Designed miniproteins, single chains, continued (4). Designs and how they scored, part 52

Each design is a single chain, and the fold is of that chain. pLDDT is the mean over its residues in the fold that is shown.

## One batch from the design tools (miniprotein)

Design m13779
Fold by ESMFold2-Fast:
Structure m13779 (fold): chain A 78 residues (1-78)
Amino acid sequence: MSARERRREEALALLRQAIAAHEAGDRAAYAAHLRELARLLREGGLSDDEVAALLAELADRIAARDHAGALALVERAV
């Protein structure tokens, strides 16, 4: 498995955990999973501005219950 494929799988797993935490009302877990996702995206070569923009869009999609859109965003970014 390539480093990019491993990073994509880990990022998608973190996003699913963030979605589950959000649905459970666990704000601390939600924030922790998004912080870890941000770290993986930076390791993948995204700039701080690109990561901030992506996390803002992810938060909006998760709040709207657009889980498919949130997953697609992470897949394209990794």
Scores: mean pLDDT 87

Design m13780
Fold by ESMFold2-Fast:
Structure m13780 (fold): chain A 87 residues (1-87)
Amino acid sequence: SSSLEALLEETIAEIERLANDESASRGEKVERILELLGRLVSAAESDEELLAAYERLIEAAKTLPDPWVSAFVISLARSEIAAVKAA
């Protein structure tokens, strides 16, 4: 949906901001990323829509300047994709 697309764009922008934030701890970044992904789950109207959003998030995460944030987001999104497909 256009609503989920807008939320996904906002989520990617916020994760990019976190990847550039040298003042935030890893724990703070984890908490915020989990909150953002929870919002995507709540906004998705179908498993297909949610899976597409996670794939888009993985592609965006590959371009992040912080290799730890990149790896964390990719790992988390892949785990969530596997969980959705197993259900």
Scores: mean pLDDT 86

Design m13781
Fold by ESMFold2-Fast:
Structure m13781 (fold): chain A 78 residues (1-78)
Amino acid sequence: SDIERRAEELARRAEEGDLDEAELAEVFKAYVEKVLGKTFSSPEEAAEAVVAHMLEHSEASEEEAEKIRKELVEILEK
């Protein structure tokens, strides 16, 4: 249950320059697979699932979701 909060905290710290991109990629991959409970065939599928979850919970607008989707694909491809 704490892994989701840890992943979000590490993502925020990465944006502040505390973590490198490799650490951020590992955290997002673990977050997507464990929190969403799904295995994904591609970074695009994983990013779409995360964005759909955010939209369902009103965590982002459609415009913000498209931006986040593109950024997540780049992170998950690393």
Scores: mean pLDDT 63

Design m13782
Fold by ESMFold2-Fast:
Structure m13782 (fold): chain A 93 residues (1-93)
Amino acid sequence: NKIQQYKKKAEEAVEKALSLAPPEHQLLVRNAGELILEAVELAEQGKIFEAEIQLGMALITRGVLKLTGAPEEVLKALDEAIKAVDEIIKLVK
């Protein structure tokens, strides 16, 4: 199942972001990860509008992380997770 492959990619990318995040960014990275993983679950349920809202909130949190000086590798891992969710949304639409 292609959806399950992207779900795994999103989960792995979130774990990578958390592992790379400095202590001062851990809470926001965790919050972004939770939003991303909730978007996956909502998209799997066909709740595309709600999934897109969660993904939008994750993008805003990613923006705050960038403005507060989160490492590029953390931002890249979050971008990988967000991209995986976007692919799930496209498959379910």
Scores: mean pLDDT 89

Design m13783
Fold by ESMFold2-Fast:
Structure m13783 (fold): chain A 95 residues (1-95)
Amino acid sequence: MKEVLEKAMEGDPEALLEMAIKEHKEGRKEAAFVFLEAAIYVKPFTDEEKEKVAKELGTSVKTIEELEKRAKEFPEAVALRAIGEALDRLKELEA
């Protein structure tokens, strides 16, 4: 898990998506969307990927498209939020 967090902090889109799914399964929906937004920013999803990710995160393709639009408008804010969530999660693992 620490390795996935480190890759996500480096901007690996697969690691960012894996973190989004993990946070969702642990009930941290806000953190899940932060990692999802960063993953979309680094590597935009295909239409098929949007459907699969929406189903896996209990959301809609429309929500994913709204996150994609926000990531294009505020990329620095998206990066900062993702780094913050990753640092908080890393701190829990080091405790």
Scores: mean pLDDT 77

Design m13784
Fold by ESMFold2-Fast:
Structure m13784 (fold): chain A 89 residues (1-89)
Amino acid sequence: GMEEADKKFDELLRELREHTDRVVRELLRQGKPEAAERARLEGEIGEGLMRIVYGVMKVANASPEEIIRKLEELKERTIRELDRIVEEA
């Protein structure tokens, strides 16, 4: 039911935050504060977008399966951008 999508949203948001924090800490350890700040902002944008999309899809009566799929897609997109920031730094 929708409760499964709610739990998955919380899980995906936490996982994205933990991944972003790890990337930021690693970049800071490497002496790359500008790349670390870019990663932090990208993570915040990704979290914000997931929150907005989740809210909109719930109001639109999207299925729990559609909501979960879209949130997973958004999380993976943000992780790919974080990986690019690391590679370019």
Scores: mean pLDDT 89

Design m13785
Fold by ESMFold2-Fast:
Structure m13785 (fold): chain A 68 residues (1-68)
Amino acid sequence: DEKFKEAAIKNLEILLEKGLLSEEQFKKAVEAIRNAKDAKEAMEAIRKALKGEAQVYALNAVRDAQYV
């Protein structure tokens, strides 16, 4: 769903602007979302790509975008 992916990436851009994700963490999270079939696959890819606090922020961004 393109609308879901756009919303998730927009949420990640806000996290990048706030300094809650680094450029590298942002790129990995965006790649995980773009390559995923659905929110579940995106969240699984993010859990592999990111660790710690950045993983929590990125997972929340994907979860919140599911209902857009």
Scores: mean pLDDT 83

Design m13786
Fold by ESMFold2-Fast:
Structure m13786 (fold): chain A 64 residues (1-64)
Amino acid sequence: SEEELQQLVDQAIQNDPELSNLSPEQRNELFETALAYKSGFRASNEQAVQLAVDAFRLDLAARR
């Protein structure tokens, strides 16, 4: 469910010092990215969150 996905996203953010400093807008963007991976790849909640975190870190690195 979306609620379970949101909880996993929140846990991933709290467990990563870099991600814990994200703005509310950036946290919402991470959640939307996880939703996109879940629907697009039919991934599990855990896989979708992992893919979204990896993609988000690459995006942050590219933006300086």
Scores: mean pLDDT 78

Design m13787
Fold by ESMFold2-Fast:
Parts: C-alpha cells; sequence; structure tokens
Structure m13787 (fold): chain A 96 residues (1-96)
C-alpha cells in the first residue's frame, strides 16, 4: 500500500541520569505495550544526560493519542521522571 497509515508520537522525558531514566522507561514501555496492542512500534530513540526521547508508532491518531496519554500517566506516577514535551505527526508516505 502506498499509504502505510501511521501516526508518530514523540515524547521527551527528563530523569535524573541515563541509567536510571532508561531502566524506569523500559519498565514503563513494557507496561504500555501490555495495555495497548495497537502500538505498531515503541522505542527509546535516545537517552542523554537524563533526557530521553521516546518514539511511538500507531496505525491511527486515536491509538497514538491513547498511547501518549498512557505514557504520560505512567511517567507522572514515577517521582523521578517528568514529561518535558510531546508531539504527534501523521506519517503520510513511506520512504523507500
Amino acid sequence: TLVPGGWVGVVRIEGPEEAVTRQRLERILAQLRAKSKKIKDIEIASVRGGTAVVRIVAETEKDAEDAINTLEALVAADPRLRVAGTSLVKESARES
């Protein structure tokens, strides 16, 4: 299909340091994957100096928004982590 369908969410998260931030995010992402089977892909794109960037790919805008909202709630429940920003874009075409 020329239009793969997809929404990409990017969430920037601040933590104390790389090792702790990564460990806590891995647990959170495991919980998110267990709660949402509609997530096509989810990864920690980078962790540097306590700042992490998480990328979420979902087939629909609703699934991407739900995943972002769930991630924000899980991060808010962790006193060592804070959401610094979120963005959501529609992936309209796939590059070769």
Scores: mean pLDDT 78

Design m13788
Fold by ESMFold2-Fast:
Structure m13788 (fold): chain A 56 residues (1-56)
Amino acid sequence: MAERLAEAIDRGDVRGAAEALSEIFGLDPETAERTARTLLSAGVSGEQVLRGLLGM
């Protein structure tokens, strides 16, 4: 799941990132989509998000 989130962010895929966030954190679809848009807007890489989630 975390790898799918990282890949979606690297692709700029808001929907894919939102789906992954919903599955990982149990967020509702609206919250997941807002979070995905925020991450993409901030210019974070998928690798950075993955490292943050894994505590690396």
Scores: mean pLDDT 76

Design m13789
Fold by ESMFold2-Fast:
Structure m13789 (fold): chain A 64 residues (1-64)
Amino acid sequence: SLEDVTQELLQQADRLIQQGVPLGDVLRTLMDEIQRISQQLNIPREDQRKIAQTVASHVMSLYD
């Protein structure tokens, strides 16, 4: 489900942040992963934007 995809991406974000990966590299990695998963699961563009926004907001909040 879209919720499961979002949760997996948030978990991946938390792992990268815990490992000390810089903000820019975390965002790039997650955005690339969203594109990859979206192509594999045929996720609509509107839902891709919602996932990307949720993930980006989460990551940005932890570096704020």
Scores: mean pLDDT 83

Design m13790
Fold by ESMFold2-Fast:
Formats: sequence, structure tokens, C-alpha cells
Structure m13790 (fold): chain A 60 residues (1-60)
Amino acid sequence: YKPGKLELLGEEVEVLPDKVVTTRTYRNLETGDTITVTYVSDINDPSKLLAASIEIEPAA
């Protein structure tokens, strides 16, 4: 297995009354796959991570 080289395509930050949702989108330069990472932090305690998820979309 060779780890792909990732390129950051974009970052989106959504501020809600109780949380901050950060979404980062990467491209795997070797496979063309798009990797989306979303993590959620508590707005009342920014050091507190509430949730994280990852989604991989294969190259078309």
C-alpha cells in the first residue's frame, strides 16, 4: 500500500448557536479520489471535539 499524496481543495466553516462545523476537502493526487473530512467543535468550549467523520468519493 502506498499512501496517496493529498491536496487541500477547500475548507468550509459553519458557525451554529452551539457548535462549529468544519469541512475540509482533499484530492488524492495518485488516485483522483475526493476525501471530505468533517469535524464538529463545541462553540462554548472550542477545545472540545464533539464529532468527526470522513467520506471518500472515488474518481469518475
Scores: mean pLDDT 76

Design m13791
Fold by ESMFold2-Fast:
Structure m13791 (fold): chain A 85 residues (1-85)
Amino acid sequence: LDESFKADAIALFGPVVEDYSAADALSVVLSFAVHLAILRSEGVSEEDIEKFEKEAKELVGKAKNIEELLKGLNELMDKVIEESK
């Protein structure tokens, strides 16, 4: 696994991800990128996408484990899509 993804995750989400495995850091970075792509494809405004990014970073700091974080990111994405209607 590429340790550069862990460095990128730390730069994006802060030092809370330093304790993540390279696999978990990669999963978070890829999941976040996929969620951003989905939001843009659904026509969500850049203002609402910025709101998603802010709340996603807060979730990374608050989640107890990777499974809770990934679930929280999916729920946040769905909420942003619904609120943009």
Scores: mean pLDDT 75

Design m13792
Fold by ESMFold2-Fast:
Structure m13792 (fold): chain A 76 residues (1-76)
Amino acid sequence: LMQQALQSAAQVAELAAQGRIEEARQLGQQKVQELSKQDPQVAQMLQSAVDDILALAEEGRFEELRRAAEELRTAA
């Protein structure tokens, strides 16, 4: 489940880094909802990561998003 959360966060960060903010938001919401059925604590961790990713995207911090996506992908 933690691996799935990291993978999901990486995918959200990748979309956000591309400026696809609405798609990143939708994917994040779907993945949090899916994980909440299995592990609410892991789902909350993913929710926090998604919120941080979307905040970076709204601030235009795309270089940090690309770095975050790479780190999350490596950790998964």
Scores: mean pLDDT 82

Design m13793
Fold by ESMFold2-Fast:
Parts: sequence; structure tokens; C-alpha cells
Structure m13793 (fold): chain A 85 residues (1-85)
Amino acid sequence: MKEKLEIEIDVGIALIEVGVAVAAKNPTRPLARLEDLSPEDRALAEQIFEEVQKAIEYAKNGDFDKAREEAKRALELARQLVERV
């Protein structure tokens, strides 16, 4: 059953691309700098992390459509965070 692993890899790549896109605005690791964010921006960063975890959980359980929706939500939230920096 390789299909689950392939989709987990695809979701993982998408999440890495999110991290790269956010890092393009900040030359340092975005998540490693949560303490440098305002309380509002930190809350947004924490929400991004929660959506990432949900995407991974759904992909792990074979709910690929839900995994993609959560990954898409994480992307939109990451875009919002980048606009604030």
C-alpha cells in the first residue's frame, strides 16, 4: 500500500513549499522566530501549524481531500503572515 506514502510525500512537499515561501520574506526560519512576532502574528503562526498538523493527520488516515483542504488553508494563512512582515 504505497498510495498513502506517496500522498503523504506530496502533502509534505506542499508544506515545505509553504515554509520556503514564508522564508523568502524572512531570511531566518519563520517558525523558529515565533518569539519575535507580535501576539497577533504569533497566534496566526500557531494556527498555520495547527492546519499543517491536521493536513498530516488526514493524509495519514487516507482522507486525502481533507488533507489537501487543510494544506490549502495553511497556505492562505502563511500568505497572510508574510503580508504582515
Scores: mean pLDDT 63

Design m13794
Fold by ESMFold2-Fast:
Structure m13794 (fold): chain A 105 residues (1-105)
Amino acid sequence: DLQKERLIRNPRLQALARAVGLSPEEFADGYLSENPSRRTALGWALWLLAEGIRSVEEVARALRTKFGLTVPPEEAEEVRELLRRAGRVAGLPESTVEELFRLLS
């Protein structure tokens, strides 16, 4: 897949994949999955925001409705720290990352 190879070779995508605890290959493969892991879904949400492809409201809606992602209170701090760390790697403003977390909570 030519598109997958181009994505894997992107240094910013490689850095983001590693920040969510995945290899670039795993991250690219997860994007094509019908049921991506939480790490994959959150990583792709941050990528779409960083590239300006989707708004924060659109990615939050997709995470909730399409992927069934919920953030239980007992996991909220772990998810928030993951988003802050990965969002920083993606070059996103902290305000954008906090809004995404708020919409998922």
Scores: mean pLDDT 77

Design m13795
Fold by ESMFold2-Fast:
Structure m13795 (fold): chain A 76 residues (1-76)
Amino acid sequence: SEVRDFAARLLQEMADELRPLFEKLTPEQREIFLKKVQEMAKKLMDLADAGKPRSVIAEEARKLFEELKKEMEKLL
């Protein structure tokens, strides 16, 4: 699915951007945020599978990414 491929690309781009912050976390914090990233990935893939347009997926990805990044930055 083109929409699934789009969602997968967004997830990879977000993962790459968060990697330097993730590496600064403790092992316990990494475990917590890894679960949050997996939940975010599932949510975006579920939206793609539900036939949501790319614009909706991109906006949800942006929102979830901003929330996750802020939570990680608060720990540093």
Scores: mean pLDDT 84

Design m13796
Fold by ESMFold2-Fast:
Structure m13796 (fold): chain A 93 residues (1-93)
Amino acid sequence: GGSPEQQELQAQALKSLSEAIRAARQGDGKKAIEHLKKALEYLKKLADLGSKSAKDAAELVEKAIEALKQGDYKTAISLAREARERLAFGKLK
């Protein structure tokens, strides 16, 4: 299992990813990008602490941000969902 710090960072990343998916589904690309950037900050901190799942999720989030910048909401939602699943079912190491 992860440390309490890793568990809190994971919880915050999952929350931010869920908020980003909701904003993107509502057509709010600006809010979706803001939530994805916040998730990315938590995911990078988790990756620095050794979480491979967080590193993989961060790469998916970066691709989701680029998809939103291009107006591709469907791809962005799919990538953000995959990032959330990888983080939720991954180990915090």
Scores: mean pLDDT 86

Design m13797
Fold by ESMFold2-Fast:
Structure m13797 (fold): chain A 69 residues (1-69)
Amino acid sequence: MKELTDEEIDFLLDRLAEAAGLTREQVREIIKKAKSVDELAEALGLTRRELLSLGVNDYTLMALQKKLS
C-alpha cells in the first residue's frame, strides 16, 4: 500500500472538514477512531456515497489512519 503524502492528507482533511462542517482536528480524531468507511460517514454526519465521491474508501481510510498514527 502506497503511503499518502502530508499534502494529500491535508487536502483530504480539508475536503472532509468542509463537507462535514467540522474543523481539521475534529475530522482527524474521527478518522483515527473509525473502524470502517460506514462508521466514518456516521461520525461525520455524511453518507458512505458522499465519502466515496470525495475519494475516501476503506483503503484510503487505512492509509489515512496509518499516516496519522
Scores: mean pLDDT 80

Design m13798
Fold by ESMFold2-Fast:
Structure m13798 (fold): chain A 100 residues (1-100)
Amino acid sequence: EREAYVAEAEARLPELRAEAAARLARLGPEARAAAEATLAEMRAFIEANRDNPEAVLAAFRARAAEVQALLDAGRTEVALGRGLGLGLAAAEAALDLGKA
């Protein structure tokens, strides 16, 4: 059952990446830059904190709060880009956890 979940997640991850890329292309270069930066930041943080899931969850919550603050400030393109980057990082982290 974990094996079935991992296989489904592996199959869906390329589709999620393709959908995110298409949405970012429609939103603009600021959204794409924000998504790339957020994804890279979260990947690095997860790698550094593999043995500390509480720190990883706190980081995701903090970045989600920043996205909401950007939306409230009218910074919609940057907010949506960061949100997509967070979503991709979360999907990758869930797949890695399922493999462990």
Scores: mean pLDDT 77

Design m13799
Fold by ESMFold2-Fast:
Structure m13799 (fold): chain A 123 residues (1-123)
Amino acid sequence: SAAAKQKEIEKRIQEKFKEILEKLYNHELAEPFRLPWDFERQLPDAPDVVENPMSLDTIRELVENGEIKTVEEFEAEINRMFENVHRLYDKDHPYYLAALELEKIAKEELEKARKEEEKLLEE
């Protein structure tokens, strides 16, 4: 059935998301992205400039719970995570610079995931 084919595609692309998350999580600069961010602890005097705080661990949970099913949805959450850092820290801050490096890796991996998703949808 169409529903069974869709579930198989979702399962295969979800495994790709897990591979991307592990690659980013294991990066030497990934510290500010690994776990849910405690902004009160990290920046107690900063204004709340983040509407939807996101981490690699939280994105993994959303993938495993089936809340993220497409590359577009996955990319949106990855981008939100990086945007949080870009809004919260100055351009010279180590976390801002770490975000720029991980964004390059994420962009390359997301392009590969998009191509894999397109191939699966053509089957």
Scores: mean pLDDT 81

Design m13800
Fold by ESMFold2-Fast:
Structure m13800 (fold): chain A 56 residues (1-56)
Amino acid sequence: MKTIRELLEEFGLTEEQLAKALNVSPEAVRKAIEEEEKGIETPLAKRIRDFLESLR
């Protein structure tokens, strides 16, 4: 399974662009990505993943 960071690279999106699309802070996006990389799925990380997968 691709990480959120890999999906961002695939779609050519920055963390700031993703934060704007989801109406959250870039800091919140970065924190959610870091927690997912540690194996912790936060509600925001799941919402980010669902959003990026919807772009396919």
Scores: mean pLDDT 80

Design m13801
Fold by ESMFold2-Fast:
Structure m13801 (fold): chain A 76 residues (1-76)
Amino acid sequence: MSPAGQQAKDEILSGAKYGLDKAVAAGDKEAVEKTLENALKAIETAVQLGVLDEEEAREVREEVEKMAKEALEKIE
């Protein structure tokens, strides 16, 4: 992964974790969904800018979706 790609991955994952932890603490399913949507948009933008390739974007997307699923399971 390029240095810019690694930075993008770290920023997206850190932001998602922070948002999901807050949403779980609040019991807010809508906040979990919004956090996931924002993270997926950030990944899409990084791909469009050439910062992440298709394989790198898939890995980050899988990690974010897994975190969101775990957050929803804690609220449901």
Scores: mean pLDDT 83

Design m13802
Fold by ESMFold2-Fast:
Structure m13802 (fold): chain A 64 residues (1-64)
Amino acid sequence: SRVDELVDTLRNSTDPSEVRRAFFELAQLGDPSAIEPLREIAADPSMPEEVRRLAGQVLARLEQ
């Protein structure tokens, strides 16, 4: 799915602009299937701190 492709970008891309676009698109899609993967990313200490923070922000928006 498009959500799966965007989540893969968040986990694997080293390009900050690609990561920012992926977060923006996930927020715009508003698809609740992103909630579980974003929760995992936000809780993963191996992910960059900025990526975890952005994941938490998008997660908060989707869980409303």
Scores: mean pLDDT 84

Design m13803
Fold by ESMFold2-Fast:
Structure m13803 (fold): chain A 95 residues (1-95)
Amino acid sequence: SLFKEAQEVVDQLEGWLKYYEEQVKKYAPYMSKKELEELQKYIAEMKALIKQMREIIETEEDPVEARNKVIELSSQFGRIQYKISKKLAEIEKKK
């Protein structure tokens, strides 16, 4: 079903969020205060998007609308994922 497809997308993105939370924690000792604040902001934005996607799946009655809204938020998540990945790669080069 389209609701199941939307749920699977959110579950995959939660896995990525957990990965980035662990990477930020691992590399925190090598970060400036500004770098840590920037990465924590990206984590917070990713958490907010996942929360919105979960709420859509729980409240949207139309499975097509639910999937389309989740895909749109997933695209926003992907943009933040690119930024956090790039910043983490820059930090890793400093160790």
Scores: mean pLDDT 88

Design m13804
Fold by ESMFold2-Fast:
Structure m13804 (fold): chain A 84 residues (1-84)
Amino acid sequence: LETEVALRAAEIYAKQGKIDEAVKIADWLAERGDPRAVEAYTAASDAAEKQGKTDLAKQLYNRAAEVAERLGRTDLAEELRSKA
């Protein structure tokens, strides 16, 4: 419930271009081992891409891939790394 609300907040911050706020929430989810961290990092990465911050977007896709790999989702991790 709380982690679901956190993901929603990260998505809203990302849509507003508040990448730093979205990343803070994604980091918090990742520390808890919550799979929603992948979606939160992806939302932040998409927002970074829209702002022309390509290097930051690649870094965030790599962080999402690391979380996916830790959760045993190898196919998803490979897809995310291909975007980085």
Scores: mean pLDDT 84

Design m13805
Fold by ESMFold2-Fast:
Structure m13805 (fold): chain A 94 residues (1-94)
Amino acid sequence: GALELVKRAAELVIELAEKLLKSDNPEVQKLAKEALKHAEAALKAAEAGDLEGAIAHLEKALEKLRKAAKLLNDLELEEDLGIVEFLIAVAKVL
């Protein structure tokens, strides 16, 4: 269901943010920390059954990670973020 898709999206964002914390770029590290906080909040909201809250936090996390992807010119990260955006879009119509 929608909550399961949102939980999977949050888990993927956490994995991506944790990888970016290892970046040598301090702006990317800052964006990754901000994204991680929102992704963790999204996961907690989803576990509590708050679909709207979880989606709102995921959208904020995606904003931070998209900025990091642009700074790094990281096409693989952009593709991974596309998967997260797709999961959120499907969850919104369920």
Scores: mean pLDDT 88

Design m13806
Fold by ESMFold2-Fast:
Structure m13806 (fold): chain A 91 residues (1-91)
Amino acid sequence: EEKERLLRLAVEHLKEAIEYVKQGTPEARVKATGHVARAALYLKAVPEFQDLAKKAEEVANEIARSTPEQYDEIIKKLEELRKEVEAALEA
C-alpha cells in the first residue's frame, strides 16, 4: 500500500513536470524541476527504486540547466521515466 502510494505520487509529479516543460517559459521550467525533484524523493523512499530515483534526479538537473532547444528531448526523457514508474506500479 505505502509503496504503491509513493509510486502513484511520483507518477503524478512526473505528469505535472511534463505539462510545465510544454509551457516553454522560464517560470514553468522552475516548476517542472521542482516536480521531478519531488518524484525523485518519493522513489528514493522505496529501496527497490533507487535506480529510478537516480534517473529522476539526473533529469531534474538537466531541466534546471536546460535551454528551450532541449525541451523536446527532456519531454521524451520524462515520458520514458513516467512509463518506467507506471510499469513498476503494475508489477
Scores: mean pLDDT 85

Design m13807
Fold by ESMFold2-Fast:
Structure m13807 (fold): chain A 65 residues (1-65)
Amino acid sequence: SAEDEAIIEGAKEWVKENNPEEIIPKAEGLLELNPDNLAALAALYEAYKRLKKYEKAEEIKKKME
């Protein structure tokens, strides 16, 4: 949906403006509170991709589908 696309774009910008290594623990903390937090899942996906941890990125992508 357009709402989901906006959330994903916001998460990409958050990772772009910050260090992906710093984003990971913050996004994981958000997922401890809500496992379905799309913004946190999208941020983890982008952060793992930027760190070239593609296996972990694919695990997160499956949770977003």
Scores: mean pLDDT 84

Design m13808
Fold by ESMFold2-Fast:
Structure m13808 (fold): chain A 64 residues (1-64)
Amino acid sequence: VKTIEVEAKDPRVTIELYAAGMGMEIVEETETHYVAEDKDGTVVEFEVEGDTLKITIYTSPEAL
């Protein structure tokens, strides 16, 4: 598990751009919590906390 904290002026837009750039699909979304999945089985969780975006990466054992 790897967690990264990033400042985001627009967390929603930042999450969408990150997912698109990494080839991920957003499978869950709420106002403060998003989950995206990669074709390789990697799951990424996004938590919005004020102006800070917490990105947690859960890599599948099969992920490239």
Scores: mean pLDDT 73

Design m13809
Fold by ESMFold2-Fast:
Structure m13809 (fold): chain A 68 residues (1-68)
Amino acid sequence: MSLNTRIGQIVSEVVRLIDEGASLDEIIQHFQELMKDFSPEEKKEAAEVVRFVLKRFGIDVSIEELLS
């Protein structure tokens, strides 16, 4: 599966969690689980996309928090 497809699936899951009223901690934990097998570069790309999505919902989080 392409990285772009996997990132799309992660974004879909993050949006679902936001719609369900999940906490930021729950969103970060789930995101980290979905990235377990990603390379450092792939994790950074996924984190940048997810951070952009979260900002659109009024949630400000750092790349470092998403990767920790």
Scores: mean pLDDT 80

Design m13810
Fold by ESMFold2-Fast:
Structure m13810 (fold): chain A 97 residues (1-97)
Amino acid sequence: SLREEVRELHDEHLAALLRRGEITEAQAQQSRANLEKTLATADEEEIEKLKELGLAQLLLLRFLEGADPEEIREEARKNLSPELQEELEEALRELEA
């Protein structure tokens, strides 16, 4: 389901932040609680947007963890809206500079 896909993307994102020491386990638990509140009130269109945003954030973290920029760009082209593709490309260019 879309809700499960958003939860999985969110959990991957939190796991990456925990590995990098950027958040605590308490902050991760609070983030999960906040997501559940959002999912309880969100319609299907809002959940699709959350999925795209979650994927964009995960792709950016994978890049910061040493993933190939071209593989990140390929996944973005397949899974993100044109607007989010442009935002991600701008972020990647700034980080590569």
Scores: mean pLDDT 82

Design m13811
Fold by ESMFold2-Fast:
Structure m13811 (fold): chain A 61 residues (1-61)
Amino acid sequence: MKEELIKKAEEYLEKARKAREAGDTQTFIDYLTKAVYYYLKAGEDEKAQALIDRLHAEAGA
């Protein structure tokens, strides 16, 4: 369901935040990517795009 997918995205965002605080850049990117995936599946295109922009910045693009 859409609400479940949004909840999954939010869980991965929290995990990404904790990974970044721990200095684990690869885990941060992996969790942020998972959050994008779930937002896209939920039809939250605007939220997904904001995270894609963040991933692009973190990847040095």
Scores: mean pLDDT 81

Design m13812
Fold by ESMFold2-Fast:
Structure m13812 (fold): chain A 74 residues (1-74)
Amino acid sequence: SVDDVARARIDALLAEVPEELRERARADLDSAWATIREVAARHGLSDAETLEVFDLALEGVRARVAARVAELRA
């Protein structure tokens, strides 16, 4: 299902997150998927289009995590 695909993408991103932060990050990403799924459904988006929107959100999360790690190591 589309939810299973989204869950696999969340799990892949969580592997890149420090273990101490994974529980919080999982909750935040699960919440983000639920919100995107709801909004996409309201706008009549297909499952494929919904995943494209989610992928854009996940890329944004990766960029912010990378930037923060760089700041902490500076």
Scores: mean pLDDT 82

Design m13813
Fold by ESMFold2-Fast:
Structure m13813 (fold): chain A 92 residues (1-92)
Amino acid sequence: DIEELRKVLDKNGDGKLDDETLKLLAEVLGVKIEELTDEQKAYFEELLATGYVDPNNPIGQKLDKDKDGVLDDEEIEILKKKLEELVKRLKE
């Protein structure tokens, strides 16, 4: 459920990506967090807000493996697991 994923990734409810969510996006894209563009962040924010994969959104296209224009439950669960692993790695 995209709504549950959004609540996990935007815990402060301000509609902006938390630092942990930005690190997740960087890991999904295989780049460093400082290499993330504002455009990539905006695409990910839109995807989390709507659950709809715009044809021009490369982040959504990469995550939408069945190409049906929405994030499926399997892809949402993969993102949740990646976030949990990232949070565990960041805990001292």
Scores: mean pLDDT 64

